Designed miniproteins, single chains. Designs and how they scored, part 51

Each design is a single chain, and the fold is of that chain. pLDDT is the mean over its residues in the fold that is shown.

## One batch from the design tools (miniprotein)

Design m1869
Fold by ESMFold2-Fast:
Parts: C-alpha cells; sequence; structure tokens
Structure m1869 (fold): chain A 95 residues (1-95)
C-alpha cells in the first residue's frame, strides 16, 4: 500500500518532468534552428530521446508491477537525464 503510493508519486513526478523537458526541448530547438547550429540541435535531440526513453521504461515498469527498488532506480536515471538536458540548454544560452 505504501509502496503503491510511492510508485504513484514517482509516476506523477516523472510526468511533470517529461512535460517540462518537452517545453524546454521545443524552445531549445527553435533557438538552435534560428542560429543555424545543426550539431547542437542533434545533441539536444539525443538528450531529449534519452529522457523520453527513461520515462517510457519507468511507466512500463510501474504498469508491469516492478519492485519499488527498480522503480526508484529508473526514476534516479530519469532525473539524471533531465539534469543533463537542462545543463546543456543553459550552456547553449551562454554563447
Amino acid sequence: SENEKRKEEILKRAREMQAEVDKLYTEAVKYLDEQGKERERILVLFLHLAVHAGYVLLEKAIENGASLETIERLFRQLEADVARLKEYVEELKKK
């Protein structure tokens, strides 16, 4: 029961993080396209794909009744991928 509540809290947080990352990705892509920065555009795409893959894996693990330990490990990986994307986008803004 407490484990199920924790999994629901993790899934809610992951959905919020994915939505935030989708907005950040859209803004970064627009900026990079306007600047003609094709290499940075490809890197942002790979970082966004890593976040999306992590989210899908987490959602499927919860759906399939994976252990809380597995869910928390996947969530930590998702948090790391989100941080990497955010850090890269901040570096792009510094020029």
Scores: mean pLDDT 87

Design m1870
Fold by ESMFold2-Fast:
Order: C-alpha cells, then sequence, then structure tokens
Structure m1870 (fold): chain A 83 residues (1-83)
C-alpha cells in the first residue's frame, strides 16, 4: 500500500539513507498521488538538503503525471516560491 511504502521511506530516512527514502516516498505517491504525508516528507527531505533543482524537477513531473491530484495547487505554490 501507499502507507507501507511511506513507512519504508521513513525508516530509510531515520537511517540517513536519503536516496532510498526518496524512492519509497515516490513509490507511495505512484500508488496514491493524494498521499500528503509522502508528498510533504519528500519535499521536506529535498529542502533539508538544499536540493532545490531536484525539488523543482519533482514538482514539475508530479503536476504533469497527476494533474487531478488535490496536492497540485500546493505543488504549484512550492514551484512559485523556488523562482
Amino acid sequence: SAEEYYEKGLEYYKQGKYLEALQYYKRALDLDPNYEKAFNNLVNLLKEHKAYELLKQFLEEYIKKYPDSKLVPKAKELLKELE
């Protein structure tokens, strides 16, 4: 489930395995594009590491892949803040 992938991502994050954490948060969003916890933790992880270009790429791809997601307005606002 999306929650199971999110929990796996959180465990990798706690271990400092940030690339694996990102992959599992993305997998959670692929199963449930509206899974706000995975979206927020992915965004926050990239912000914590000042990975702003990766964050922009993620947000642009997210909006393109999931245009009907309830999180699209939030993704657009985050992109605006990064410009």
Scores: mean pLDDT 90

Design m1871
Fold by ESMFold2-Fast:
Structure m1871 (fold): chain A 87 residues (1-87)
Amino acid sequence: KVEKGEELYKKGLEAAEKGDYEEAIKYLEEAARLFHEAARETGDPEAWAKAAEAYEALARVYEKMGDEEKAATARRLALAFRALAEE
């Protein structure tokens, strides 16, 4: 469900702007999961790109929280999904 993923991605960004990092992580993780599922089912480069954007947002939230390991992991996933979007 791309539409549900987009809704959750926006909610995650709004929560992050408010400093509600725990809620931001929950929304962004679910958005990333939905976009990743859509990309695997359809092969749509846009879905891979959206999954990458969700992981990029997760990395920024983890950085704000001081969780460098989780931030690095999220960035690595974002780069991998960006590469798949270009294929």
Scores: mean pLDDT 83

Design m1872
Fold by ESMFold2-Fast:
Structure m1872 (fold): chain A 74 residues (1-74)
Amino acid sequence: MAEKEAKVPELVDILENDPSPERRVQAAEEIKKLIEEGVDVRQAFGPLARAVTEDPDPEVRKAAGEALAVYSKK
């Protein structure tokens, strides 16, 4: 549990700062998996919401939206 929670800051950093849209999609998908596993990803909520509205890549926006949809059910 704690090990997976420790990965959340790294994934948030990739989602916000990685120049590769493919890596940002991967970060959003990994955060979604952590949410589905019951890991506390509260710090990712803001970054995911921002990615849905601000990310230039439509695939990143879609992946972030899917992660938020799972998060909203908790």
Scores: mean pLDDT 79

Design m1873
Fold by ESMFold2-Fast:
Structure m1873 (fold): chain A 78 residues (1-78)
Amino acid sequence: MEKRREAAELFEKAAEYAKQGDSEKARELTEEGLRLLREAGVPESAVESLRANVDTLLEKGDYDTLSDLLRAVARWLR
């Protein structure tokens, strides 16, 4: 329960950095959030899918879509 909430907070912070164009901070916080999801018992396949989507959006420089995705994930964890 607590690790899911912590992951949600990290994804919201990552979304704000993504919106600001800070790809390094957005990636760092997303990786930490994904780690907490694994520890919370979220299936590895779901975690890997989220990471792949984040990596694709970072490569494209689509920071608005990345921010929206990370906020959506944070909402699902609450």
Scores: mean pLDDT 84

Design m1874
Fold by ESMFold2-Fast:
Structure m1874 (fold): chain A 58 residues (1-58)
Amino acid sequence: SSAARAELEKRAAEIIAETNDVQKKIMELLEKKKAENPNLTPDELSQLAMEYMKELIG
C-alpha cells in the first residue's frame, strides 16, 4: 500500500489501488469461470469481463 505514496498525492494512490482491486477481482472471477466451464471461448470471456466490470463499477 506504500508503492506510490512518495510520488503521488494520497488521492491519486487511492484511485490506483481501487483500479487494481477491480482488475484483480475480474481476473479471479474469470479464472473461476474457466475452471467451471473449460469450453468458454475468448469471446465469451470478454463478455463476462465486461459484465463483471459493470457490476463492480456500476
Scores: mean pLDDT 72

Design m1875
Fold by ESMFold2-Fast:
Structure m1875 (fold): chain A 69 residues (1-69)
Amino acid sequence: MELIERFEKEREENEKAAEELKKKAEEIEKKDKSKEGKRKAASLYSAASINEAGADFSKELAERLRKEL
């Protein structure tokens, strides 16, 4: 079923995006100890959380479709 595969792919893409954003945030925190650096890192962590929520949503939809079919 293509719909389940699509939601699984979206989950993987969102998880990967969240990991990349977290890595960038960690790099900024290590290199820039200023208030601006902390602010940039916080923004990236926030963006990562949004992508993690998207991944959870796609996972839930895929699991629901598997149970109903």
Scores: mean pLDDT 80

Design m1876
Fold by ESMFold2-Fast:
Structure m1876 (fold): chain A 61 residues (1-61)
Amino acid sequence: MISEEQRKKIEEAVRKSHPEFSEEERKKLIEKALKGYETLIASGLSPEVALAITLKNISPV
């Protein structure tokens, strides 16, 4: 399960990469990012590495 600090980093990345998103669109992207993060953790990656990959996938602005 993702920590509060890591969740905030994902939320901030979504806000920065997609400032035009509606609340619903932002929520959908955050959910996809969290799902991706959990998949990476389940695949044996460390929380730090999984977060870094998740943030890069959100933030190609």
Scores: mean pLDDT 76

Design m1877
Fold by ESMFold2-Fast:
Structure m1877 (fold): chain A 59 residues (1-59)
Amino acid sequence: DLPQERLEINAAATAAATKVWKETGLDETDEEKILEANKLATKAAQEAMRRTREEIERR
């Protein structure tokens, strides 16, 4: 694994998770919504990592 490829994968995961949290609202205080957003952010990050790895493998 090249360091640049790992940074690209991590950046994609972070962006996906951040998007979910931004859509939820950064000032959200509802515990139930926070837990749901956390699950969605984790799923989005995992999917982004998978897609980015597949794109790198196609290069």
Scores: mean pLDDT 75

Design m1878
Fold by ESMFold2-Fast:
Structure m1878 (fold): chain A 55 residues (1-55)
Amino acid sequence: GPIPLETVEGVARAAGVPPEEILKAIRDRDYEKLAELLGVSVEEAQGLADGLIAS
């Protein structure tokens, strides 16, 4: 389904990054970039992206 914008905005605000950067990393399946932006492991970033896509 569509990525929930409200959840992405919340995650971006918590991480201190623009929501567009989070959305781009998820769309590109760039889990390494997503992990860097969020300060988490690549495995955690992949799980977060999968959760957002499944919502």
Scores: mean pLDDT 76

Design m1879
Fold by ESMFold2-Fast:
Structure m1879 (fold): chain A 124 residues (1-124)
Amino acid sequence: LEEKIAEYEARIAADPDDARAWARLGRYYFQLGKKEKALEYLTKATDLELAKDPNNPEPYVRLGEFYLALGKYEKAIEYYEKALALDPNNPVAWENLAKAYEKLGKYEEAEKYREKAISLGLPP
């Protein structure tokens, strides 16, 4: 894991606009338990991706995943809803939105969004 961090740090040193490298660094720091550093790098990746394409849903999906993993379910919902406003045909985002609602005990909303994910081709 630390070897991968060094690799991606070298990549962003060579190309500071490599949003994918920033995003992967954020994920690796999260795996190390360095939550604040993870958020810093994921935010940089988001800013770079949205500067290139303001209608890109992917950085919002990534932030939703980050907050879901932290147990911050209300923030996860906020970011997945932003992603789905830009691209409603994302079955993985609907499934993760359902998981966040389920974790909050909102089972009717969770089932509704899970059915939406399945209707778009995600296995049940």
Scores: mean pLDDT 84

Design m1880
Fold by ESMFold2-Fast:
Parts: C-alpha cells; sequence; structure tokens
Structure m1880 (fold): chain A 66 residues (1-66)
C-alpha cells in the first residue's frame, strides 16, 4: 500500500534525523536500511521518490562532517 509506505517513510525520516542529532549512528543506519527497503519496494511511485529525495537532502549536512 503506497499510502502506508509514504507514512512509514515520513516517520522513518524523522527518526533518522533524531538519531543523527543524538549521535546514535547505529540506530540511524538501521533506520536508513528500513527506509531503503520501503523505497525499493515502491521506487516507481512519485510520492515515494519525492520523500526519498527530501530525506537525503535533510541528512546531507550530517554526512558532510563524516
Amino acid sequence: DVEAAVEQLRRLGEEILAALRAGDSARAMELLQRAGQVVAAHRDDPRVRALAAEIEARIAPFRSRG
């Protein structure tokens, strides 16, 4: 269900950001893997693609320090 996938990605994105801000890299990696699985299952859906791009943009500043 795409609607469920969109909601799950929004939740995962916020949890990834919270983990990154807290310095919990292990949890951030686990959540990123889960988000990647959701994206892979629905990769042709434009809403899923847009959310994946937004999540990547929001986490990019955290990667620039690594």
Scores: mean pLDDT 80

Design m1881
Fold by ESMFold2-Fast:
Structure m1881 (fold): chain A 64 residues (1-64)
Amino acid sequence: RDELLSEINRAVNKAIEAAEKGDREKAEEYIDRAVELARELGGSDENVEFLRDSLTRIVDELLK
């Protein structure tokens, strides 16, 4: 459980880092990874969708 939380945190940080470098493909890959890990952790559909939407907005803003 702590392992999954650490992996989610890593994926989120990597998505932001990729977006800051202008790498949309890597940023999207890390968003998908974070969402997948959140679902494995037992997140509700609403919480998982909220995470995806939030990360997508952050990445889109950084890529502008």
Scores: mean pLDDT 80

Design m1882
Fold by ESMFold2-Fast:
Structure m1882 (fold): chain A 81 residues (1-81)
Amino acid sequence: GVLPEEQRLVVTISGTVKSPEAQRIARITAEALGMKLTQLGPTELKVEGVFPISKREAIEQAIRLFEKVLEDATVEIEEAP
């Protein structure tokens, strides 16, 4: 039978790193979670990952981890095409 495809979510977290150590932790965390880290400026970064909607706990964990290392963290969640 054709099961409906599970909705995927693009999770984007952006912010300013709290310190050089926070920058390092953010990079390690992104690698551990399979998320893409993009450096936007000297202290500004963006982390992006794609998660199935059933993995809500993984999404929430990713957000919590990055909120610890980023000041003024902005989280955007969009449905993947």
Scores: mean pLDDT 80

Design m1883
Fold by ESMFold2-Fast:
Structure m1883 (fold): chain A 55 residues (1-55)
Amino acid sequence: MEKQKLVKEMQELIDELLRLNKQLIAETDPEKRKKLVEKVFEINKKIMELRKKLE
């Protein structure tokens, strides 16, 4: 079981999620906000799948 690889991948996703959330808070353009929300949703889905693999 490659737990350390999964942990590293999850940490990278969390860092990207934090970056996107900061952009989303500052963004007022509806089109750009929609794209940021979609990216945040996709990253959250990946984090959830990694959590399943770690269990």
Scores: mean pLDDT 80

Design m1884
Fold by ESMFold2-Fast:
Structure m1884 (fold): chain A 99 residues (1-99)
Amino acid sequence: SKEEFLERLKKIIDEGIAKMLATTDDAEARAIADAMTQEILAEVAEARAAGLSDEDIIEILDEIIDYLEKEKAKLDATKQAHIDRVIDSLRFEKTRLEA
C-alpha cells in the first residue's frame, strides 16, 4: 500500500540521517546520502511495479521530499548540502512522472 511504502521510505531516511550524524568524514556522509537516494529510488520502482499509480508515486515523493527538508535541519551545513542533492534527485524523478 501507499502507506507501507511511505513508512519504509521514512525508515530509510531516519537510518541515513542517523549514520550521517555519527560520521565526521564528509566523503562518508556523501556516500551515505548517495546510498539513501538509490534506496529511495529502488522503493519507488518497487511501488510502481506493485501497481501504484503515477499520482500515488507523486504523492509519496512529495511526502518524502517534505520529510527530508525537515530532517536535514538536524545536520550541519556541509551535510545538509548532501541531503539537498538527494532532494534534487527526487524532485527530478517527480518532474519526469508529471510530464
Scores: mean pLDDT 89

Design m1885
Fold by ESMFold2-Fast:
Structure m1885 (fold): chain A 76 residues (1-76)
Amino acid sequence: AAEIQAGADAAAEALIRHAEELAKEDPEKAIKLLREAIEELRRAIEEYADDPAIKAAVQRMLERVEEALRELEEKA
């Protein structure tokens, strides 16, 4: 099930990179993007609570996105 984790890691990295580029022009819009992503990821964790592989992958993605949001909020 490494493929689920790899896909989740790639998606999180792409989202964070996009938000970091967006933050150079509009930090508020970047923060909004990450907040919306966090809400969707929290919903996904609850929806797939009974699938440990998906839950673990989404939880790790959520942690990475939450850390990126915290960094942007501190610097904005």
Scores: mean pLDDT 79

Design m1886
Fold by ESMFold2-Fast:
Structure m1886 (fold): chain A 85 residues (1-85)
Amino acid sequence: RELVQRSIDAMQATLAALTARKKELTKRVKEETGLSEEEAEELVTFAINLVAFRLAGDADPDVARAEEEALELAIKEAEKLKKRK
C-alpha cells in the first residue's frame, strides 16, 4: 500500500527533478564532448532515464547524487559515441 505508492512517488520525483536539470546537463555534456546539442540532449535523456530506473527500488533516493551520476553517464556515453563516429 503506502510503501508501493512511496516508491512510485520517489521514482517520479527523481525523474522530474533530473528532467528539470536537463538543459544544464545537456550544456555540460556539449561543452565537455563537443557533440551537437541534439546529440548531447539525447544522451542526457538516456542517462536520466537509466539513473531514475536504477533508483526506482530505492525508498529514499538521493536526487543530488542522481544528477551527478546522470551527468557522468551522459559524458561517458558521449565519449564512446565520439570514438565510434
Scores: mean pLDDT 73

Design m1887
Fold by ESMFold2-Fast:
Structure m1887 (fold): chain A 88 residues (1-88)
Amino acid sequence: RVEELVKKLKELHKKAIELSRRFDQLLAAGAPADELQRVIDELEKVYDEIVKISEELERLGAPFDVLLDSGAYVMSAATLLATARNAL
């Protein structure tokens, strides 16, 4: 089921980008720290799911190009999460 995992990985990455954008909008609007933290908590959950799917793709012996793309999604999500955390 490599193709289904890749599709889910892309959907989770899109969600990570949307959460990062929401965080930036809330931060610019002067939202309370607890509201900003809730977005970070959701972004952390999405990051954890991306990592788990990446690990499952490795376990299934997915093609190198798929593993390279999954690694890029992990790095992208990690960067978004770190950027949000550093803003608090």
Scores: mean pLDDT 87

Design m1888
Fold by ESMFold2-Fast:
Structure m1888 (fold): chain A 97 residues (1-97)
Amino acid sequence: SKLERLRELVKRLLAVLNRLIEENKDNPEFVKFLNDKANEIAALYNEALADPSRLEELTRRMIEIVREIIKKAEEVNASPDLIEELRRIEKELEELA
């Protein structure tokens, strides 16, 4: 189902954000940004669980958050491999929107 696919993508996304946090502990502003975005992603996913009819809407909002994360990660010269994984997740989220 689309909801099961969203669950898989959210798990992958949060794992990437956790790796970005661990690799960038020397950048407290970026770590705070990533924690705030991880919380927003979790909240959107919980809203989709409560109301699956909003899945496409909430997925589009999640895509916007992923795009913000990619932009900030590029600005701070974060790991190219992690940025590539974020772009793959963005593309897969677009298939659900």
Scores: mean pLDDT 92

Design m1889
Fold by ESMFold2-Fast:
Structure m1889 (fold): chain A 102 residues (1-102)
Amino acid sequence: NPKLKALASQFDPEEVERLIKYYEEELKKDPNNAEAVFNLAKAYFLSGKYDEAAEYYKRLLTEFPDSPYVEEAIEFVHKYFLPPSTPATREAVLRYLNREPG
C-alpha cells in the first residue's frame, strides 16, 4: 500500500518504539485509557506490526465505543486497509479486524 508506506516513512522507527513503550506503561497504570489504546494501535501500525495494531483497534472499537478516538480509528483503517468501495463504518472496520491476517 503506497499510502501506508509513505506515512510510515515519515516516522523514525526508534521514535515509534519509544511511543509503544510509553503507551504500554500508561495502559498498565490505567487499563481504561482509551488514548493509550488508540496510540498503541497507531504505533504498532507504523512499526509494521499489523496483528498487534488490529488487536488494539478492535479493543478500542469494542471496549471504548463512545471515545473520541473511534471515528479517527475507523477513518485510518478504512484509508489504509479497506478497498475505496467499502463504507467508512465501524461494521466494515470490525469485519476487517476480525478476519485472519493473510
Scores: mean pLDDT 78

Design m1890
Fold by ESMFold2-Fast:
Structure m1890 (fold): chain A 61 residues (1-61)
Amino acid sequence: SKENIEKLKQYAKERNLPDELIALAVEIAKRENVPFTKENYDRIIEEAKRRLEELERQRAL
């Protein structure tokens, strides 16, 4: 679990993703019981991006 979360963080850091997005991706990964593949990392990152966009929209109000 912890090792897989660290791998996800490293994967996101290598792609220069913002810390807020990395934090959201980690939260999703902790909740989801999915295999730790690059495809699932990409899916988690995409979900995190969508959630961050929604949060930024709410903050603008």
Scores: mean pLDDT 76

Design m1891
Fold by ESMFold2-Fast:
Parts: structure tokens; C-alpha cells; sequence
Structure m1891 (fold): chain A 70 residues (1-70)
């Protein structure tokens, strides 16, 4: 149903927003502590992937909702 797709979209937005914020906070903490550059790079890569996955997934869900309306 449209309602179920909207619910899943909302859940995915909340989950990925939380993961992005948590990763950004971890990066800030590691940089402040002068942590291993390899760990910093790994988290930066993870953050980029979350942003890429988030955008793609939202676009696909919105396209599906439009198809169901039309």
C-alpha cells in the first residue's frame, strides 16, 4: 500500500539520518583525539556511502510512490 511505502521511507530516512549523525560525531571525536588516520579515512568512506545510499534509496521510493498515484 501507499501508506506502507510511506512508512518504510520514513523509517529509512530516520535510520540513515541517525547513522550519519553518529558517524559525524565519531569522526569529530577521533579527529579531536588525534586518532589513527586510517580509522578516520574508513569512517569518512562510510559516511560518503551512507549519503550516497540514502539519496538513491529515497529517489527510488519517491519514484515508486509517483507510479502508484498515476
Amino acid sequence: SLEELERKLEEQKKTLDHMIKATEEQLAALKAQGADPRKIRALETSLENLKTVNTRLLDLREAELERLKG
Scores: mean pLDDT 80

Design m1892
Fold by ESMFold2-Fast:
Structure m1892 (fold): chain A 55 residues (1-55)
Amino acid sequence: SEEERLRRTLAEMGRTAGVSPEQFERWLRSTLEVLELERRGEPPPPDALRVELPA
């Protein structure tokens, strides 16, 4: 699925960039939740949109 491909790509990029596992997992989880809610036609939780990828 597109979500699965995106998850894998972003995980690879995070690992390559040296982002901490905890920071990346938090960001990825929030991003995937938003994407899944969009796919199901449900509104995203307000907090999810405020999670940013660690620099």
Scores: mean pLDDT 66

Design m1893
Fold by ESMFold2-Fast:
Structure m1893 (fold): chain A 59 residues (1-59)
Amino acid sequence: SEAEELRRRLGLRMSPEDLRRLGEIARVVGEDVVADLLSRNAGLSREQARELVRAGQRL
C-alpha cells in the first residue's frame, strides 16, 4: 500500500520512537492536527501526512 511505502521512506528519517511519539500526540490532539503539522514542516501532502500518522498510531 502507499501507506507502507510512505512509512518505509520516512521511517529511514524517523526512528521508531519518533513514529510512536507522533501516534501518541495524535491520540491526544487528533490525527488531523498532527497531519497538518507534518505537511507544513516535512513537505508532505495532508493525505500523505495523515497516512503516516495512522501508521504511527498502529505502530
Scores: mean pLDDT 70

Design m1894
Fold by ESMFold2-Fast:
Structure m1894 (fold): chain A 61 residues (1-61)
Amino acid sequence: MSAFEKKMKELKEGKIDKITAEDLAADYTPEQVANIIAFADRDGDGEIDKEEYEYLLERKK
């Protein structure tokens, strides 16, 4: 299981408030991190919160 998958699960469970670019950088290149943040980050803070995660899951379908 990737660090990103673990962090997404913790965010969904309410164990953490946000996923940062640093958390994503453990499993992904800087370019991949930038793409993930750009796709999920709705408010431009450079982090993925629970609402943005749910929005991302809804749009993947």
Scores: mean pLDDT 69

Design m1895
Fold by ESMFold2-Fast:
Structure m1895 (fold): chain A 115 residues (1-115)
Amino acid sequence: SLLEEQIELLEDPEALAQRELENVGLSGDPRETTFKEYLLAISPTAEVPKELENVPLIDFLLLKVPSLPKVYRVLVLSGYGIPVEEAEKLAEELAKLPAEERVPFIKEQIRKRAE
């Protein structure tokens, strides 16, 4: 299923970033592409916060960025195939977790939806 594919991609951050680059029509190195480049490919008029300009795309997609605004956490979760209403609730739970616990938490939530 698509949700099972998302779990595999969360275990391979470079493959996850590569897929997201392909989805937005960007050609680039997934290790070197920034969140800013990715966001501007989705929304060319988006205002990128200065603190996020140099964030690696991989760190953004894995929700490793400390104090990431809720809107961007919802964006990542929606990209994983989680419905927006559920993504908003999960984004609030993610804000309570240390960075190292966020990927395991999301894998568990995706697994529950795949069952």
Scores: mean pLDDT 77

Design m1896
Fold by ESMFold2-Fast:
Structure m1896 (fold): chain A 75 residues (1-75)
Amino acid sequence: MEVVEEARREMEEEAKTRGMEEVARAAREAAERQAELAERVLAEAEAAGDAERAEEARRARELAEAIRRLAEEML
């Protein structure tokens, strides 16, 4: 949760000059791209039997999804 809280603080700071809707939309789009990349890494790691990389990719996907939801809530 620490990274999601940090993302919220960064969005709040940027919103002071750019507006919350603009910052939230940009964050949502970035998180969607990161989640897609994490899913590809996860599939490759699972195919290779690399359990450690697969776990890291799952955590990255979950984090990206959490940030996407946070951004959607701000819209």
Scores: mean pLDDT 79

Design m1897
Fold by ESMFold2-Fast:
Structure m1897 (fold): chain A 60 residues (1-60)
Amino acid sequence: VEEAKKLLEEGDIQGAADLVVQALVDGDYETALEIAQLIVEKSKHEEAVKAAQELIEKLK
């Protein structure tokens, strides 16, 4: 989560998305959800926000 927040602050949305994928592969759905929510809150990129919102809906 801390790494994802730093990446988003630097504008590295792809890096943050990669951390979501890694958390999903590891079965860490809580971390994946938290990072996805951060992407929705901090990102202005419509594709990333949409993907993150879909993930949140599927995991909750």
Scores: mean pLDDT 75

Design m1898
Fold by ESMFold2-Fast:
Structure m1898 (fold): chain A 87 residues (1-87)
Amino acid sequence: MEEKERLKNLVLGVLDSIDVKLNREQLELLTMLIASDSDIKPSDFIQAIRDKDEKRLEEIREEVESSLSEEQIELAREVAREVYEEL
């Protein structure tokens, strides 16, 4: 419960700092990235969205999906859904 709220607040903080509208799939990927211990920063992800760098977005997706357990991916999807509903 605490972990879910912490992750949600981190995602909302990132969204508040940027002027980019994310779709649900992009928000799920951002949430997974924040939940992962990846060296890829959320700012790098947002830049890839702005630049429409599909290759970079795929690299980020592959890295975070491989670093997270199925349970962590499920939690990130739930958090992203709740955040998307609050936008």
Scores: mean pLDDT 79

Design m1899
Fold by ESMFold2-Fast:
Structure m1899 (fold): chain A 68 residues (1-68)
Amino acid sequence: LSRETALRAAEGARTLVEAGMSVEQAGGVIYLDLKELGVSREAAVEAARLAAEGRIEEAAEVLYKAGR
């Protein structure tokens, strides 16, 4: 998983939450996209929570480290 992909996924999570998805639902979407790259559901949901709080760089770092 690249840092660019992680950042884009984190930004996508914020967009989904702003559009009315719950953090759990947005995390589920990220998980389905990134599970083959080693990202767990728990990491995806945590990243979605951080992204919802505007903490995009921290959300991206969670995904990047989980996908290694």
Scores: mean pLDDT 84

Design m1900
Fold by ESMFold2-Fast:
Structure m1900 (fold): chain A 65 residues (1-65)
Amino acid sequence: SSVEEAITHLNKGNELFKLGKYEEAAKAYQKAAEIFEKLKLQKHPLFAAAIEGLGRALDALAELA
């Protein structure tokens, strides 16, 4: 796993969220966050972005249930 792979998943999450595909967006954000955790980059700004994106996607899913 690499930072480039994490960024790819983060960007995919952002695109899916914009399309209203919250379940798929949550999965993409989660994968991005997992990669940053494996790389010990939890203080990286893009890790914070992935966690925030995941939270927003999960909140959207909870409101739709």
Scores: mean pLDDT 87

Design m1901
Fold by ESMFold2-Fast:
Structure m1901 (fold): chain A 74 residues (1-74)
Amino acid sequence: MPSEKELTAAVYILAAAVLLVLAKKGKASIEDLKKGIEYARKALELAREAGDEVTAKAAEELLKELEELLKEKE
């Protein structure tokens, strides 16, 4: 079973991923993008603390995509 940190990181990944999908469809605000970035950062920190490389990589990719979309909406 994954640790509590791994499970919590996975939940943040899902939240960030949903916001990314909405943003790519033009349905997310700048505030939504900032929330997605915060969720992805929390997921990355928790995944690193847990030693979960797979979740950490997923969080890094979500961060990059969300930051790129935020830059486009500036």
Scores: mean pLDDT 81

Design m1902
Fold by ESMFold2-Fast:
Parts: C-alpha cells; structure tokens; sequence
Structure m1902 (fold): chain A 97 residues (1-97)
C-alpha cells in the first residue's frame, strides 16, 4: 500500500507541475499575442497591421515547434494558435471598416 500511495502522489504532483508549466507558458504567449493585436489595431497603415499579424503567426509557429519537441508545451501551443486566430480575425475586421 505504501508503494501504491507514493506512486499516486508522484503522478498527481507531476500532473500539477505540468499543468502549472503549461498555464504559465500560455499566459506568456497570450500576453505577447494581445500586445501585438493592440499594436495592429492602433496601426496607421494596413502594411503595419499585416506585419503585426505576421509576428503573431511566427510566435504561434515557434510555440507549435516547441510543443512538438516537448509535449509539456503542446497544450499551450494549441491554445495560443486558437487565440491568435481570433486576434487576427478581429484585426482583419477592423481593417475592413
């Protein structure tokens, strides 16, 4: 029973650590994406806004590559990709107005 309890505790501790790590990674990516989105919406030209969109896509691509190399980052990368897609849609709608 002692070995069984220790195994369960180690699995729970590891899971909680991985979740905290993934959350911190996503929070950092979300902030960078949100900052780029704000810069794109405040841009004076369509060309400047498109440069910010490219930077958002590059950040997401880098995060996905990191998630492929280390599975702990994979959930953060998927969440960042979804958030980037929504941010780009909002910027593109603003540019049409």
Amino acid sequence: SAMGQRAVELVRAHGAEVERFAQAKYDALKKQIDDLKKEALESKSEEEAKEKIKKMKDLTAAAKAEGEADGRFHPAALRAERHTKEAIAEVEEHLKS
Scores: mean pLDDT 82

Design m1903
Fold by ESMFold2-Fast:
Structure m1903 (fold): chain A 69 residues (1-69)
Amino acid sequence: MRKEIENEIALALALMYLELARKALEKGDLELARELLRKAEELVRRNPEIAAEVRPLIEELRARVEEAE
């Protein structure tokens, strides 16, 4: 039970960071977008079970940040 709850919390937090990173990117705040992507990546590193859902979103936003430079 505890590990399942920890994974659910990690997934929710990662998705929140990615949504905030998308908003930062749309506003032109590339530094904030990168920081939020880093936080999401750290959550995936510590909670590999969420990687399947979160990693494609991280990769998509990272590509968009690179294009915005």
Scores: mean pLDDT 83

Design m1904
Fold by ESMFold2-Fast:
Structure m1904 (fold): chain A 70 residues (1-70)
Amino acid sequence: MTEEERIFRILKMHIEGLYGARGLPAPELKSEEDVRAALRELGYTDEQLEAMREAIRKAFEIQAADDAAA
């Protein structure tokens, strides 16, 4: 999978968790537009979305080579 797809998957799971914490059903997150819409509903900004994306990228960057080798 591409790194974009991996970031999307982790971000999707995180958002699903946020909806679960609120007792709401998770929306259908099939695209980046769906992710942005979900985050806007939760009161997040585009800047916060990019911050989350970068945090996820930073987190798996350390293990990206290990994951690619496995």
Scores: mean pLDDT 72

Design m1905
Fold by ESMFold2-Fast:
Structure m1905 (fold): chain A 90 residues (1-90)
Amino acid sequence: LSEEDIEKLKSLGFTDEQIKELEKLFKELGIPSEYIVPIAEFLIKGLELTPEEVIEALRRTKEKYGDEKDINIIIGKIIEEALKIKEEKE
């Protein structure tokens, strides 16, 4: 991640430790680093999730869809898991 990406993630409420975990989870999911900020911003601002909920959505996606290699499908599954977390909160 660039310094600009790190500052953007901090502006969304992520801590330094959470940013490192995001990088690790996205790498494990096979998603390029350029998608991290757009996805995190959509989940935080669009779906009104917390940083902890974003990380949980990524962890759930890794558990259920770890064998998936299509980036577009993986991104769709992250959004699906995020929506489930939002429903659990409401």
Scores: mean pLDDT 83

